# Designed miniproteins, single chains, continued (5): the designs that were tried, part 59

Each design is a single chain, and the fold is of that chain. pLDDT is the mean over its residues in the fold that is shown.

## One batch from the design tools (miniprotein)

Design m18037
Fold by ESMFold2-Fast:
Structure m18037 (fold): chain A 101 residues (1-101)
Amino acid sequence: SKGAELAKKAGDLAARGGSLASNTAEKQGNLEASLLGGVGAVAGGVGITLARKGYGGEGGLSAYKGGKLAYQAGKLANNKKAQKLGKKGYELGKKAYEIGS
């Protein structure tokens, strides 16, 4: 479904943004931002898994939450690419959640 496809894309963006923010923050010694980005990446991955099983709404919600965490972590790590990925992730995740599965 369109919702599941959007949730998968949103989850991928959130996971990539969260991982990038986490890695950047770790190199800066910012453990709190690194953890926040890591949690965002995990939530993005959960979104992908749920979307693959046809749960586009639930996957979208997970990606929305993960994308917001990735965006916040990217701001704390001062990584603009992580911020852009996280923002796209939560925007698409919200749309997937609103469409449902």
Scores: mean pLDDT 90

Design m18038
Fold by ESMFold2-Fast:
Structure m18038 (fold): chain A 73 residues (1-73)
Amino acid sequence: KVEELKKEYEEAKKRYDDVKAFYESTQGHAEELKKDPENKTVADALLKGAQEEYDKASNEYKETKKRYEEAVK
């Protein structure tokens, strides 16, 4: 039981780290795109998509961490 929760937590943390790296990369790419005003809408859409994925992964990471910490006690 605890081992399963630990594995879920570790997997969620890895996904969170990957999505965070993607989000940071997307922010840099969007900043480059925004140097041309015609690309503002595309850059904003990319950031919104990356933010939504980051929020989802962050929430899953927090939930799995909480479940694991509560089970270890």
Scores: mean pLDDT 82

Design m18039
Fold by ESMFold2-Fast:
Structure m18039 (fold): chain A 90 residues (1-90)
Amino acid sequence: MTLEEKIEEIRREMRKAGVKEEDIEEIVELYRELEKNKDNPEESFRIFLQRLGGLDDETVDRYLNDPDDPEIQALLRERGAAFVARFLAS
C-alpha cells in the first residue's frame, strides 16, 4: 500500500464515521508529516508533539531532554484531552 492509498483509506473511513472534512485534512497532514520523517524518529516525535500538543520547538527540545518534566507532561495531558474531545464532538 502506497502513502496515497493509505491516506485515501483514512479519508474514506473517517467520512463513514461522520468526521468533518476540516478535521480529516488535519489528520491527513499530520500523517503525511510523520510518514515523510519516519526514518528520523526524533523528528517524527517532534512533529507529533507540535501538532497534537501545540508545542513550539523550544518546548519540544525541553521535553526530549527531560521527558519527566511535570510542567510539560501536564501540558501534553491537557492538550491531548482537548484533541480527543474535539474528535468525540465531531
Scores: mean pLDDT 69

Design m18040
Fold by ESMFold2-Fast:
Structure m18040 (fold): chain A 72 residues (1-72)
Amino acid sequence: MELTEEERRVLLEIGRKLAETLDSIPDDATPEEVQAAVDAALDEFRKELLEKGVPKEIVDRAYERARAAFDA
């Protein structure tokens, strides 16, 4: 299955946003607080990508892959 260059860039930016979000979470946070912070960051970033004109298909596919990796 081929990854487009644009899809790879979106995946890298999702990874960066996740890393920044995790770095901002206190060491004593519960798993539920971590999950809520991650979900909020991903939702906001998705909205930003769509507003910047990134095709919905690319965004949806990248987020599906990111979710699969996070759930594993």
Scores: mean pLDDT 75

Design m18041
Fold by ESMFold2-Fast:
Formats: sequence, C-alpha cells, structure tokens
Structure m18041 (fold): chain A 81 residues (1-81)
Amino acid sequence: MSAKEWAEASQEAAREIGGVRALADAMPDLRAEAEARVAEVLKRLGQGHSSDMTKGGELVRAAAEEARRARDELAARLAAA
C-alpha cells in the first residue's frame, strides 16, 4: 500500500466515524451502538498502524469499510424512524 492509499483509507475511516457520531446525536437511542461501532473501527486502525505493511494495509482498509458500513446502517435506521 502506498503512503497516499494509507492516508486516504485512514481519512475515510475518520470521516465515517464523524458521520456515525452525528447520527447518534440525532438519535440518542443509537448512541451506545454508535460508540461500540466507533470503538471497533479505532481498534482496527490501531492494529493496522502497529502491523507490517501488508497486514496493516488490510486492517486499515477493513476499518474504513466497517466505518462506512456502520454509518450506512445507522443512516438507514434514522431514515426509517
């Protein structure tokens, strides 16, 4: 993974975490689930940054995908409410 790709994936995860927290602020009942999802993403990002380039890249990409999935799922719940 290039430094640019790593930075882009990390930045995407950070943006999606912000989105998850914004959705939790709109729906207090989702706050505990949103914080649990954020904690999982942050754990994967930390593992990625502490790993070798191959495994670290996979973990950072997985963190970005999980953050996006969490935001999409919470946004769908807000839209359905």
Scores: mean pLDDT 78

Design m18042
Fold by ESMFold2-Fast:
Structure m18042 (fold): chain A 62 residues (1-62)
Amino acid sequence: MRWSKLSAALLLLGAGDVDRAVSILRSLGVPQSVLDEIRRAAERGDYKTAVKLAIKAVEEIE
């Protein structure tokens, strides 16, 4: 289920575990360009933007 994996990725982003979050999002089919943008936002401490980008990307795949 995409939503359970998305929830795990969002939790990891909030915890600062960006590498694991990005790996989960990649497994869901999020494009590399969007993964790079999510990573940049999270590394800046802009976790709200990273979370919104992750949700939007997974929603657009469906």
Scores: mean pLDDT 80

Design m18043
Fold by ESMFold2-Fast:
Structure m18043 (fold): chain A 82 residues (1-82)
Amino acid sequence: MTIEQLNEIFEEVKRLVTELLREAGLDEETAERAGEYLAAGVPASLVAEILGIEEKLEVIEEAERRGQELELRLEQELLAQE
């Protein structure tokens, strides 16, 4: 896998988890920061602590789970297309 493909996966995961967090009621800035951390592989619990939103841990964990599923699918899809 190339650096370009890794960046594509990162951006797609970040986009999905940020959208999910915004739909779940996080403000845009917080959702973007959380999405970036989750796409980078930071655990949901640590993201919640860093951003001071531990009350939203369940929402962040759901976004983490969905982001991980997307990352796996995109990795498999890109490898199959090479």
Scores: mean pLDDT 81

Design m18044
Fold by ESMFold2-Fast:
Structure m18044 (fold): chain A 84 residues (1-84)
Amino acid sequence: MSAEVAAALEEAIAKLREALANPEELTPLQRLLAEVALRVLEEARGETDVPLEELLRRLSARVLAEVARELGDEELAARIEALA
């Protein structure tokens, strides 16, 4: 991961944590998306050489899988995770 991407990642994590500190100001969907985004970005922070495109792919897959689970489609969620 480049230094610029690493710095942007840390800033994004900090802002997501700030937003989630006041969850009552978020809709249920906004809260879910923020929680999923935070988890994906924190997982990526521990890895080396993750390109931005791969990070966005992981984030998209995780968000779609979590939305599928919230809609009760655990099979679709598992299929999305397997293809990511």
Scores: mean pLDDT 71

Design m18045
Fold by ESMFold2-Fast:
Structure m18045 (fold): chain A 112 residues (1-112)
Amino acid sequence: GADEAELDRAAAELAALAAQIAAATTIAELEAVLARVEAVLRRVRAIYERSTDPEIRRRAAELMREAGRLLVEIGKKMMELAENLEQLLKGIAIVLRGIGIEFDAELVLKSL
C-alpha cells in the first residue's frame, strides 16, 4: 500500500544520506544532511503512529532506529569538524538525541 511504498522510499533516502554523511567535509554539509534525516524521521514516525499493522509498525520502528543511528554519526562528525564551542555542543546534543531515538525504537521493536 501507500505506507509500504513510503517506507521503501524512506529506507532508500536514509541509505543515500548515510553516504552523504561519510562524504561530508563541512559543518554546512552536515547541517543539510541533518535536516533531511529529521524530515525522513518525521515521515516514518507519522506512519508508525497511524498504522495498526504490526509489520508496518515494525518496519517504521527499524527505520526510526536507523535515523537515530545516522543522527549519532552526524553529531560525532560535527564534533570532529567543530571550529568553536557552539558547534561542538550542537554535535553533542545531536548525538544524545540520536541515542534517545535508537533506544525508543529498540523498545518498540521488542514489544512487537
Scores: mean pLDDT 90

Design m18046
Fold by ESMFold2-Fast:
Order: structure tokens, then C-alpha cells, then sequence
Structure m18046 (fold): chain A 65 residues (1-65)
């Protein structure tokens, strides 16, 4: 549902932000794509029922513009 897609997108956004901070603290170069990819992986690890593909699709649908 749209509400489930929004919840999934918000989770990916939160995990991507956390991943970006952790990578930067480790002295790594951070791109938006790398942060998003790591965020999807982290979200999928917490909620495998949503799947990486579904989480990425939801994030892409609700990415802020």
C-alpha cells in the first residue's frame, strides 16, 4: 500500500543517513548512491520481508525533490 511504501522509504532514508555519517566518521568518501545502497542493505537486514528490491523502489518513489 502507499502507507507501507512511505514507511519503507522513511526507513531507507533513516538508514542511509546513518550509513553516510558512519562512513564519513571512518574517513571514507560518501556519495548519495553509496549511502542509499548501504541504507537499503541495512533496512533489508532489519525487515527481510520487504526485500531489497521493494525497499529500493519505495525509496526511489518517495525521494525528496
Amino acid sequence: SMADDLAAAELVNRESTRAAIELAEQGKEVTGELALERGVERAAARHPEWGREGLRAAADKYRAS
Scores: mean pLDDT 79

Design m18047
Fold by ESMFold2-Fast:
Structure m18047 (fold): chain A 65 residues (1-65)
Amino acid sequence: MRVYVYRDGQRINVSGTTTALDLVQRYGARLTADVDGVRFDSVADLVAALTGQAPNPKTEITLHA
């Protein structure tokens, strides 16, 4: 599974591991993601989809450029 992050429709070249809270704090109000053609309008929804668990701001996410 490849996760791409967008801010205002522009792909952000980020890779490695981060937390959901850190993503929101760094990239602000318009963070969306693509996972196999599915768009997520919030980091919380993305984390829930990837982990199968309730969203947690401390959940680590692996990003792909």
Scores: mean pLDDT 56

Design m18048
Fold by ESMFold2-Fast:
Structure m18048 (fold): chain A 78 residues (1-78)
Amino acid sequence: HMERLRELAERGVETLRRLGFPDEVIEKYRAAMEEAIAAGTPEALRAAFDEVMKTVKDLNERFLVRLMGREALRELEA
């Protein structure tokens, strides 16, 4: 379980880094995952995961349009 959560955290960090998110955002994501692991309760894990997913979705949408508006538009055209 702990290894899976750490793997998920690393995967998320890599994704955010590739999308050009600043280190500050990446560290928030990592901290949220580590906090969820430390809490060790299903409710805390669910809440942390949902919050991170909302944050990533909102930031990804805004950041993707901002950084890759042209490329994102091309994907929609395909």
Scores: mean pLDDT 63

Design m18049
Fold by ESMFold2-Fast:
Structure m18049 (fold): chain A 75 residues (1-75)
Amino acid sequence: MEMEEILRELEKAAEANEEETKKKVEELLKEGETDMEEIVKKLNKVAQAAAEAGRLVRETGDSEEGARLMYEKLK
C-alpha cells in the first residue's frame, strides 16, 4: 500500500478517535508483506502527524489547516 493511501486511512481514523487510528495502523502493518522496520518508522511519523492534525481539527474545526499541518510535518 502506498504511503498516500496510508495517510488517507489514518486521516479517516484520526477523525473518529485516537484508538481507531492506532488500530488502523496496526491493521495496515499486518496486511503489508514488506520491510516491517522501515514501514513502522514511516507510519510512526505519519501517525504522529495525523494525531496532531486530528487534535487541531477537533479544537478549531479547520480540516484544511489540519491537513496542511500533516503534510508540513511529513516533509
Scores: mean pLDDT 63

Design m18050
Fold by ESMFold2-Fast:
Structure m18050 (fold): chain A 89 residues (1-89)
Amino acid sequence: DEDAKILLEEINKLVDENEPLMEEYRQRAQQSDPETREQLARERIEIQNEKNKELARKLREEKGLDVELVELENELGEKLIVVTMGGLK
C-alpha cells in the first residue's frame, strides 16, 4: 500500500545516507583479522539500529505512519532492529 511505499522510500534514503560510513567499515573489515572483523560488524549493526529507531520515531511524528520496530537475531547473536509495517510481502 502507499504507507509501505513511503516506509521503503525512507529506508532506502537512510541506507543511501549511511552508505559512505558503511563502506568504510566494510573496507576496514576486509583488512582485519577475524576478531576485529566481528567487532566492526557489531559496530555497524549498532549504528544501523540507532538510525532505525530514529527513523521509526520520525515516520510516526512527521508522516503519521503506524510502524513498528522488530528485533531479529543474526548468526552472531546480535540484535538487529528493523522498521516494518504489518504486511511483509
Scores: mean pLDDT 76

Design m18051
Fold by ESMFold2-Fast:
Structure m18051 (fold): chain A 70 residues (1-70)
Amino acid sequence: VSEQELDDEVLVGLAEMAAAIALNLPGSKEEKIAFLERVKEQLLSLATNPEVKKRIEEIFEEAKKRIEAS
């Protein structure tokens, strides 16, 4: 695997970890969503691959939906 592919996998893994953290934290929905939005912005700034950006967006969008549904 190339270094780019490894970095892309790491970025996706970080997005999944951030989503899991937010879903398991006590606190307000606003605080959880603000945390997710900050992490999303950072990860999207690092990602160059459009497919990886799409995957990161999907992970955070699903996490936000679950938080709103709680």
Scores: mean pLDDT 78

Design m18052
Fold by ESMFold2-Fast:
Structure m18052 (fold): chain A 100 residues (1-100)
Amino acid sequence: SIKEVALKALKEILELVKKNEKVSEEAKKEIEALIEETAKQIEDESLSLQEIVDLLNELRLGIYDILKKTVKDKEEVEKLMEEIDEILAKAAEEMTKLEE
């Protein structure tokens, strides 16, 4: 259940990135690979809620680094990151509710 919420958030982030015309195909592939690696860690390991949250935060930082280096329009990077942060915040709320 907690894993399902985290994996759903990863899919939503990937869909946001893939539909964004300002993100290059190469950057989309790098972000997809990073998301897939994070998903495998969540699926394969017996992780606590805190460990899953830490992995999602690490993923967020990795995505931001890729976008800053590859997207010329910095305002578009910040807008996309705001949408990603909303997905992650909602996922954190749902996962915390399931832990209680």
Scores: mean pLDDT 86

Design m18053
Fold by ESMFold2-Fast:
Structure m18053 (fold): chain A 86 residues (1-86)
Amino acid sequence: ELAARVRELAERIRAALEAGDGEELLEAVRELRETLARHIAENPDVSESVREAYRLAARMVESGSPSEFEVRRLLAAAEAAARELE
């Protein structure tokens, strides 16, 4: 279930990036950060892939203006996190 949610959010982020929709992109990144933060709080022994995806998402929300490079890095990290959560 969590892996499916992370994949759903990654797909939304990718689609928003391709469409140039900055508002939707940041909304999806905020939801990803929140989803991963809850999981990490409940499961302190999560994989480094999950923590890396969280850190990248948190940084993007804090900056409010992520580059395409940063978004693509987050997408790769989110895919790795989803595989570890299966």
Scores: mean pLDDT 86

Design m18054
Fold by ESMFold2-Fast:
Structure m18054 (fold): chain A 68 residues (1-68)
Amino acid sequence: SEAARQRWRERLKARYEEIKKKDTSPKELQENRDKMFELLLEDFDAVVKKMIELRKKGKKTITPEDLE
């Protein structure tokens, strides 16, 4: 149900925020992870399928912009 999916998203966001508290990466990399995480929360299947397609085309580095 939509209510169960919403609770799952809230739990993932809470876990991600805990991970971010310990993240010492440069801000640019943190911002890219934030964008990627939001995209995955919206449509996990579509994002993963697009990543696989880009890798099959030989793209070694995938950015959030590639997944829009």
Scores: mean pLDDT 75

Design m18055
Fold by ESMFold2-Fast:
Formats: structure tokens, C-alpha cells, sequence
Structure m18055 (fold): chain A 64 residues (1-64)
């Protein structure tokens, strides 16, 4: 194969799966941060912001 193709098809599929999982984690973090920021803007506490972030992560299936 070409010099740029050092990975087997199976490894490429695994890399794609990992990328999709990392993307879901990133999306959940971004949503959690956004919710936390809105709580803080509305005069909420840091604890309320952290709880909202945790709920966003749990909704994405990442747990605590």
C-alpha cells in the first residue's frame, strides 16, 4: 500500500470508533460547560453548575 497507509482496515475501524466516542465526550463537555455558565450568569452557585455538568455527562452515558 501507499507509505501513508500504515494501518490495517481493522485498526482504521477501531480508530473511527474511538473518534466517535471522543466526539460524544467533547459534545457532552461543551453542553455541560454551557449549562454551568448559564447557571453562574443567573446568580447560581458553583455546586449547582457542577450538578448541571454532571447531569449532561450522565445523559451522554459517561457516568460521574
Amino acid sequence: GPPEAELSPEVLEIAKEIGERLRRIGDALDEGIRKGREILKNGGTREEALEAMREALEAAGLGR
Scores: mean pLDDT 75

Design m18056
Fold by ESMFold2-Fast:
Structure m18056 (fold): chain A 113 residues (1-113)
Amino acid sequence: KLSSEEIKERLNKVYDYILNKIKEAVKKNLSKEEMIELVENVFEVAKDSIKKIMDYAELPKEAQEKILEVLEKLKKEILKLIETKSNEEFLKESEKLIKKAKEEIEKIAEEGS
């Protein structure tokens, strides 16, 4: 069984993956359409990874649902930023949202373990 610390580390790696892919996309100066496609794809991969981590960790159903809600909310907020912000502002606001999501997820995982 995974420890609370191992669960938090694995979840953090998924959020680091999301942030890294967004940073790469901004550096490549992707169009809004390309950025939307990238975000949709990155969050699909992230959701699958998080579900596998939660299943392997045997997290309670309530904790799993809360974690997935945080991820879905983050995706929606980042997609909205693509429409309203350009490159540097988009990256800065995305980093802030991802950091907040990490903090929420870590707390849920710790309370659920």
Scores: mean pLDDT 83

Design m18057
Fold by ESMFold2-Fast:
Structure m18057 (fold): chain A 65 residues (1-65)
Amino acid sequence: SFEEALKAMGEQLGKASGDEETAKKAAEAFIKGGEGEKYLKKFEEGAYNGALDSIEKLKKAYEKK
C-alpha cells in the first residue's frame, strides 16, 4: 500500500543514512499531512543523497578495517 511503501522507503533510507528516526517521522508527516508530492521531491534531492553518502562512508570503513 501507499503507507507501507512510504514507511519502507523511510526505513531503508534512515538505515542507510543512520538517521532512521528522522526518516520515519518524515514519512509519517508525508502520509498525515497530505503533502505527498512536496515531501517526495525533497526526499529525492536530500534524503537520497544522504543515503548514498552513508553507503560510501561504510565502504571506506570496511576497506580500512
Scores: mean pLDDT 56

Design m18058
Fold by ESMFold2-Fast:
Structure m18058 (fold): chain A 83 residues (1-83)
Amino acid sequence: NKEQNLAEGTKYYEQGKKLLEEGDYEKALEYYQKAAAYFAKVDPTSQNLADALEGLALAYRLLDKDEEAEAYRAKAKEIRAKS
């Protein structure tokens, strides 16, 4: 169900943001990954997916994983260009 996948994705995205603010970067990655998976099922070119990928990029950067952070940032930018 497209609507249910969007709702689940949004829930995980918001939880990821909260975990990031609390400094739990590893859990933030997990929740952003779940959000991205749900959003990708709805629309692989959506702004929601780009937002989740930017969340992943930020969490990776805060974990000092710059290569992974840059890869997700690039993916988010590509999706936004196609939206």
Scores: mean pLDDT 88

Design m18059
Fold by ESMFold2-Fast:
Structure m18059 (fold): chain A 83 residues (1-83)
Amino acid sequence: MKAVEEAKEAREKIIKAKTIEEAKKILEELKKKREEFDPEAQKIVDNIEEFVNGTIEGLELLEKGIEAAIERSKKLKEKEELE
């Protein structure tokens, strides 16, 4: 099916994307075509969206973790935990 092939090609492009912004752009273009797709191709688009959103959430959690670690290190330094 043409729609399934198009969705699979977009998935490959997202996997090869070097930035979250590039992956988001590919997903946005797919979502605009989603309503024109058959149910099988729509499922592939939904799975791609879940993957991209999950990756973004994972990276946001990592950034928050790093920021919290930096803040804790600064507070320890300020409170005389300097060796």
Scores: mean pLDDT 71

Design m18060
Fold by ESMFold2-Fast:
Structure m18060 (fold): chain A 76 residues (1-76)
Amino acid sequence: MMKKVRLTLPSHPGLGEVATRIVNAAFEEGVKVEGRGTADSTTLTLTGEEKDVERVVEVGREAARAAGVPLTVEEV
């Protein structure tokens, strides 16, 4: 089944590393990524098969934790 999830990252020194790891994981899993940035935050919207999106979200959670970046995860 198709799933859509929004990942939100605040402005942070580790943002680029975390976003890059999420985008790379999405590419490997065949998940669509749409990015939007503001002065305060970056939002990455993931769209794909449920299992593939869940794997990308897990990569994002680990990357954010390792870099000390707060991550918000929301189903759309």
Scores: mean pLDDT 84

Design m18061
Fold by ESMFold2-Fast:
Structure m18061 (fold): chain A 81 residues (1-81)
Amino acid sequence: DAGLEERNARLEKAYNEGYELAKNKDFDEYKKKIEEIEAKKQELEDLALADGVDPSKAAALYLLDEEIKALEKGYEEGLKA
């Protein structure tokens, strides 16, 4: 499934970016990336509250939350390496 492959690639990319930022000790860029994804999540949550939650908005919100978690995990593991 191409959609599942794209989702998995997106999460893998987020993890790898977090890991690389930790290795480079670039906490400011890491924080900025988290804030950018959280801002996108908040925008979608505000739209969902106004229009009601549909499955596509719920899926998009879930994926953004998973990207934040992947980026955080990559950063944490990069600091331990």
Scores: mean pLDDT 82

Design m18062
Fold by ESMFold2-Fast:
Structure m18062 (fold): chain A 68 residues (1-68)
Amino acid sequence: MSLTQKQILLHLLNNADTPLSAAQIAAALGLSQATVSKALSSLEAQGLVSKTSVEGSSLALYKVNPAA
């Protein structure tokens, strides 16, 4: 994993009870939303985070998987 992916994963672990958007994670870590979105897609592909999409909306919320 990249350092960025590890930072995002740790931030989600610290906020395990609250699903977060890419914009919220970007703001918290001082990263661009594009960088965070790319890293989240990679983490989702690895099975380390769960993506919850709001049906009929472009909004996506991310949460760490228990196995991560």
Scores: mean pLDDT 77

Design m18063
Fold by ESMFold2-Fast:
Structure m18063 (fold): chain A 70 residues (1-70)
Amino acid sequence: DKARELAIKILEGMLTHTVDEVDARYRADAEAAREVLEELDKWVEEEADKIDLSKKMEEVFRELIEKLKK
């Protein structure tokens, strides 16, 4: 749960802040969330046909956040 919550916070941050700002804020926790983010990358790759990657990146992030909140 905590790692998922951190991943959601990082994704939400990327929608409203630059990647550098999000990295600076969560740098200390990013390493702890690295496994969750890597699993998320694999999951996105497997679900690519269900996620319209032709949409703007912010829309993709919003869809990922919604799925993580299941």
Scores: mean pLDDT 59

Design m18064
Fold by ESMFold2-Fast:
Structure m18064 (fold): chain A 80 residues (1-80)
Amino acid sequence: SIKPVFMSKEESLEFLEALKNGDAEKVYRLTKEYLRKMAEAGASVEELEKVGKTMADAAKDPKVKEAIEKATKEVVEELK
């Protein structure tokens, strides 16, 4: 089982590849999975919003940024 706080080495490599390739759909899915794992580890809604914003602000590709913002919003809405 993968720990809820951390991405596996495989997931981290897949995420980095998706970021480099501008694969917004894959970034969206992996971001949702990561934020859900953080929530399972006890992260607050406010902490998830801050992490999502930091990731989106670091994204160079506008489509990747939008995918991260959408993923963050949907995970936060699931927890309300």
Scores: mean pLDDT 77

Design m18065
Fold by ESMFold2-Fast:
Structure m18065 (fold): chain A 79 residues (1-79)
Amino acid sequence: MEEVTLEFPDGSRVTLRVPSAEAAAEARRLQEAVNAGDGEAAHRALTRLRELMADDPERLAQVERAGEAADRGLTLLAT
């Protein structure tokens, strides 16, 4: 079980306890998509993370916090 810390353009940090290498890869894709200003790619990564982490309410809450940070980062880059 790995921990992945995501750092967003607004300075927000969210740590995800990922159950698999696939979940870790999707977490990285989320950060890369947000940094690139790609809302569609960010949405796809968030959707996949929710699927991979759905069995654990605490992990799902972490994905929700990452989604909020992603939305703020995308808004900042769109300015």
Scores: mean pLDDT 81

Design m18066
Fold by ESMFold2-Fast:
Structure m18066 (fold): chain A 68 residues (1-68)
Amino acid sequence: MPSAEEIIEETLKKVEELIKKGDYKGALQEIGRAYTLLRKLLDEAEFQKAVDELLARVEEIVKKYKEE
């Protein structure tokens, strides 16, 4: 199994690529996949920290590419 850090980094790379392509549905699916994996690997407190980190970094990516 990948570590929580590995899941976050892998997910962020995929989310950035999908947002760059305008594939927001794909980006949400990758976030959901990471959420499911983190829930299986981590206790409640560790899960909350990992999700908070993931979401903060996803917001940073969205701000860079969502212009319209």
Scores: mean pLDDT 78

Design m18067
Fold by ESMFold2-Fast:
Order: sequence, then structure tokens, then C-alpha cells
Structure m18067 (fold): chain A 145 residues (1-145)
Amino acid sequence: SEILRQLEELEREAREAGDEELLEAIELFKEALRSGERLPSTWVAAATILEPAIRRGYTELARKAVELIRSINNDDVLRGVLLRALGVAIEAGNEELALWLLDELSKLKLSPGDIKILEQLKEEAEKKGMEKVVERLDELIEKAK
């Protein structure tokens, strides 16, 4: 499994760095993948893994983390997580993941505060030359106004 391969690489890097919080999150995430259980601890673990996974280009692991957060959390918290993940994906140059995150955000009702964040992320995507991401951000912003 590509998800398990990426998770094992992240675990190795966390051990080398002495990142005990990330290691604990990885163990909880592995348990959620094995058991299929959805607990509040599963959401926290998935959120802890998400940014490191995106920064390292572990796209399949990042998608799985978002799926777990969506399955066990409410839409208000999910919006915040997706907006942060989108920012990290744009910063990391991961256009495929950024487009997928925009599709996930398009399923949610956005607040005026969320729209301001998307406008800022559009400026960053323009600086990165992510034309498709810029187009999808424009569509989402206009639809939510």
C-alpha cells in the first residue's frame, strides 16, 4: 500500500528527529487504519500527520488523513483543516493535492472569513505559477460571494 509506505517513511523521519508527538499520532493513525474505528483521537492524529505529509510530498497519506478527519469531525473544524492543508500544498508546489483539496472545500459552505483566506491563497498560487489552482480558487470565491 502506498499509504503505508508513506506512513513508514514519515515514522522513520519522526524517529530520527525525536518527534514524540508525531510518533504517537502515527501509532493512533495505524490503529485507525487497522480497526476502522473513528474516535476523537483518530481526528487529532490525522490532523497532526497532515502538514508533515504534505511538506514531504506524501500525497496519498495526506488524502487519507483528510478522509479520516471528514469521517469523524464537524464541517466547521473540517473547513479550517482543509484551508490550512491547501496553504501547505500550494507552498509545497503540490498542484494535484491543492486541486483535490479545493474539490473538498467546494462541498462545504464557506464563511466571509474563509473567502478572505482563499483570496490570500490565490495570491500565493499566482506567485507559484499554479494556473489551474488559481482558476479553481477564482471559481470557488465567486460562487461563495
Scores: mean pLDDT 86

Design m18068
Fold by ESMFold2-Fast:
Structure m18068 (fold): chain A 103 residues (1-103)
Amino acid sequence: MKALAEEMEREVERLAEAALNGDLEAVEREFERIARILEEAGLLTPEMREALERMLEDVKELIKRGLREEAAKGIRLALARPVAAIAGEEVPQELLEEARALA
């Protein structure tokens, strides 16, 4: 994988961990880092920014309801395609199967 894709994958895992811990401030911080990585990759379109803002709101709502595992799972699934795009469309098979099961 490209170094930028590896950095993105690490931040996605940190974001998921923050969601599992119910740390709303850490969740907000990690979303900001992910947005910056996407901007550097040239993937932060207006549509992507809007999608990230909606995802942040949904994640915060799930955490407030105590649905921390759903929040973490949603983060990993939603950000799998951006990670793949940075890496030249290399997506882990398990994430593809999970995304198809939810579609």
Scores: mean pLDDT 74

Design m18069
Fold by ESMFold2-Fast:
Structure m18069 (fold): chain A 88 residues (1-88)
Amino acid sequence: DLVKELEEALEELREELKRAGLLASEEAGEEGVKKHVEYAKTLPKEKIEEMIRRYREEIEIVRRYIEHGEEAIREEAERLEEELKKLE
């Protein structure tokens, strides 16, 4: 069931975007998933498989952004704390 696999990939992408703070609203995300699934039902199997692969690649990119972004924020906070100690 390729349509189900596509829906699962889109929902997984939506959750990662939400976790990253990149999802403008939950309503917009849900509407986006529905629109993509409905459009995909009009496409041949090979095109649906390509879409699934692309969305899974985007999920990986977003996950790396979350991981790297959290680390960068922590490093900035630690650096600021060290600078504040020098001012006392």
Scores: mean pLDDT 71

Design m18070
Fold by ESMFold2-Fast:
Structure m18070 (fold): chain A 83 residues (1-83)
Amino acid sequence: MIDEDEIEVAMLRMAAAVNKIALENPEVLRALPEEELQKLIAYSEKVIERAKRIADKYPKVAEETIETATRLRELLKKILEEK
């Protein structure tokens, strides 16, 4: 039986990888409309909360996910303020 935590870990690993790609390509984020930037900020905050919930069992995955999501959220907020 696959543990629900193992599925969550896989999803958070994918989120961290996508966040890293976005951070390496900030020009793509700058091209997004304000509404999409606001949605991405909200999703980043939800991803951070989800990672915090699994941190005791999966600290390395949680740390990487929180780090990349936090950096992405701050970049998105800065871009939004400049529009």
Scores: mean pLDDT 83

Design m18071
Fold by ESMFold2-Fast:
Structure m18071 (fold): chain A 68 residues (1-68)
Amino acid sequence: SAILSPEQQDRILTQLYLEGILTPEQASAIGKALGGKPVTVDELLALIRKHVPAEHLPRVEALLARYA
């Protein structure tokens, strides 16, 4: 799995917020869980899955595939 820098993580979370997939509170909770450390695509996806409805997961997975 590709490793995402904190800057890439922030861009992904911002994009999901702008698309209405994440609330500001959900984006903040995920950001805190990431702790400003590099994480794998699979680790970020696992955190996002805990906060978003299943119907949004195909869009999330498609966005993350661009970084894999």
Scores: mean pLDDT 84

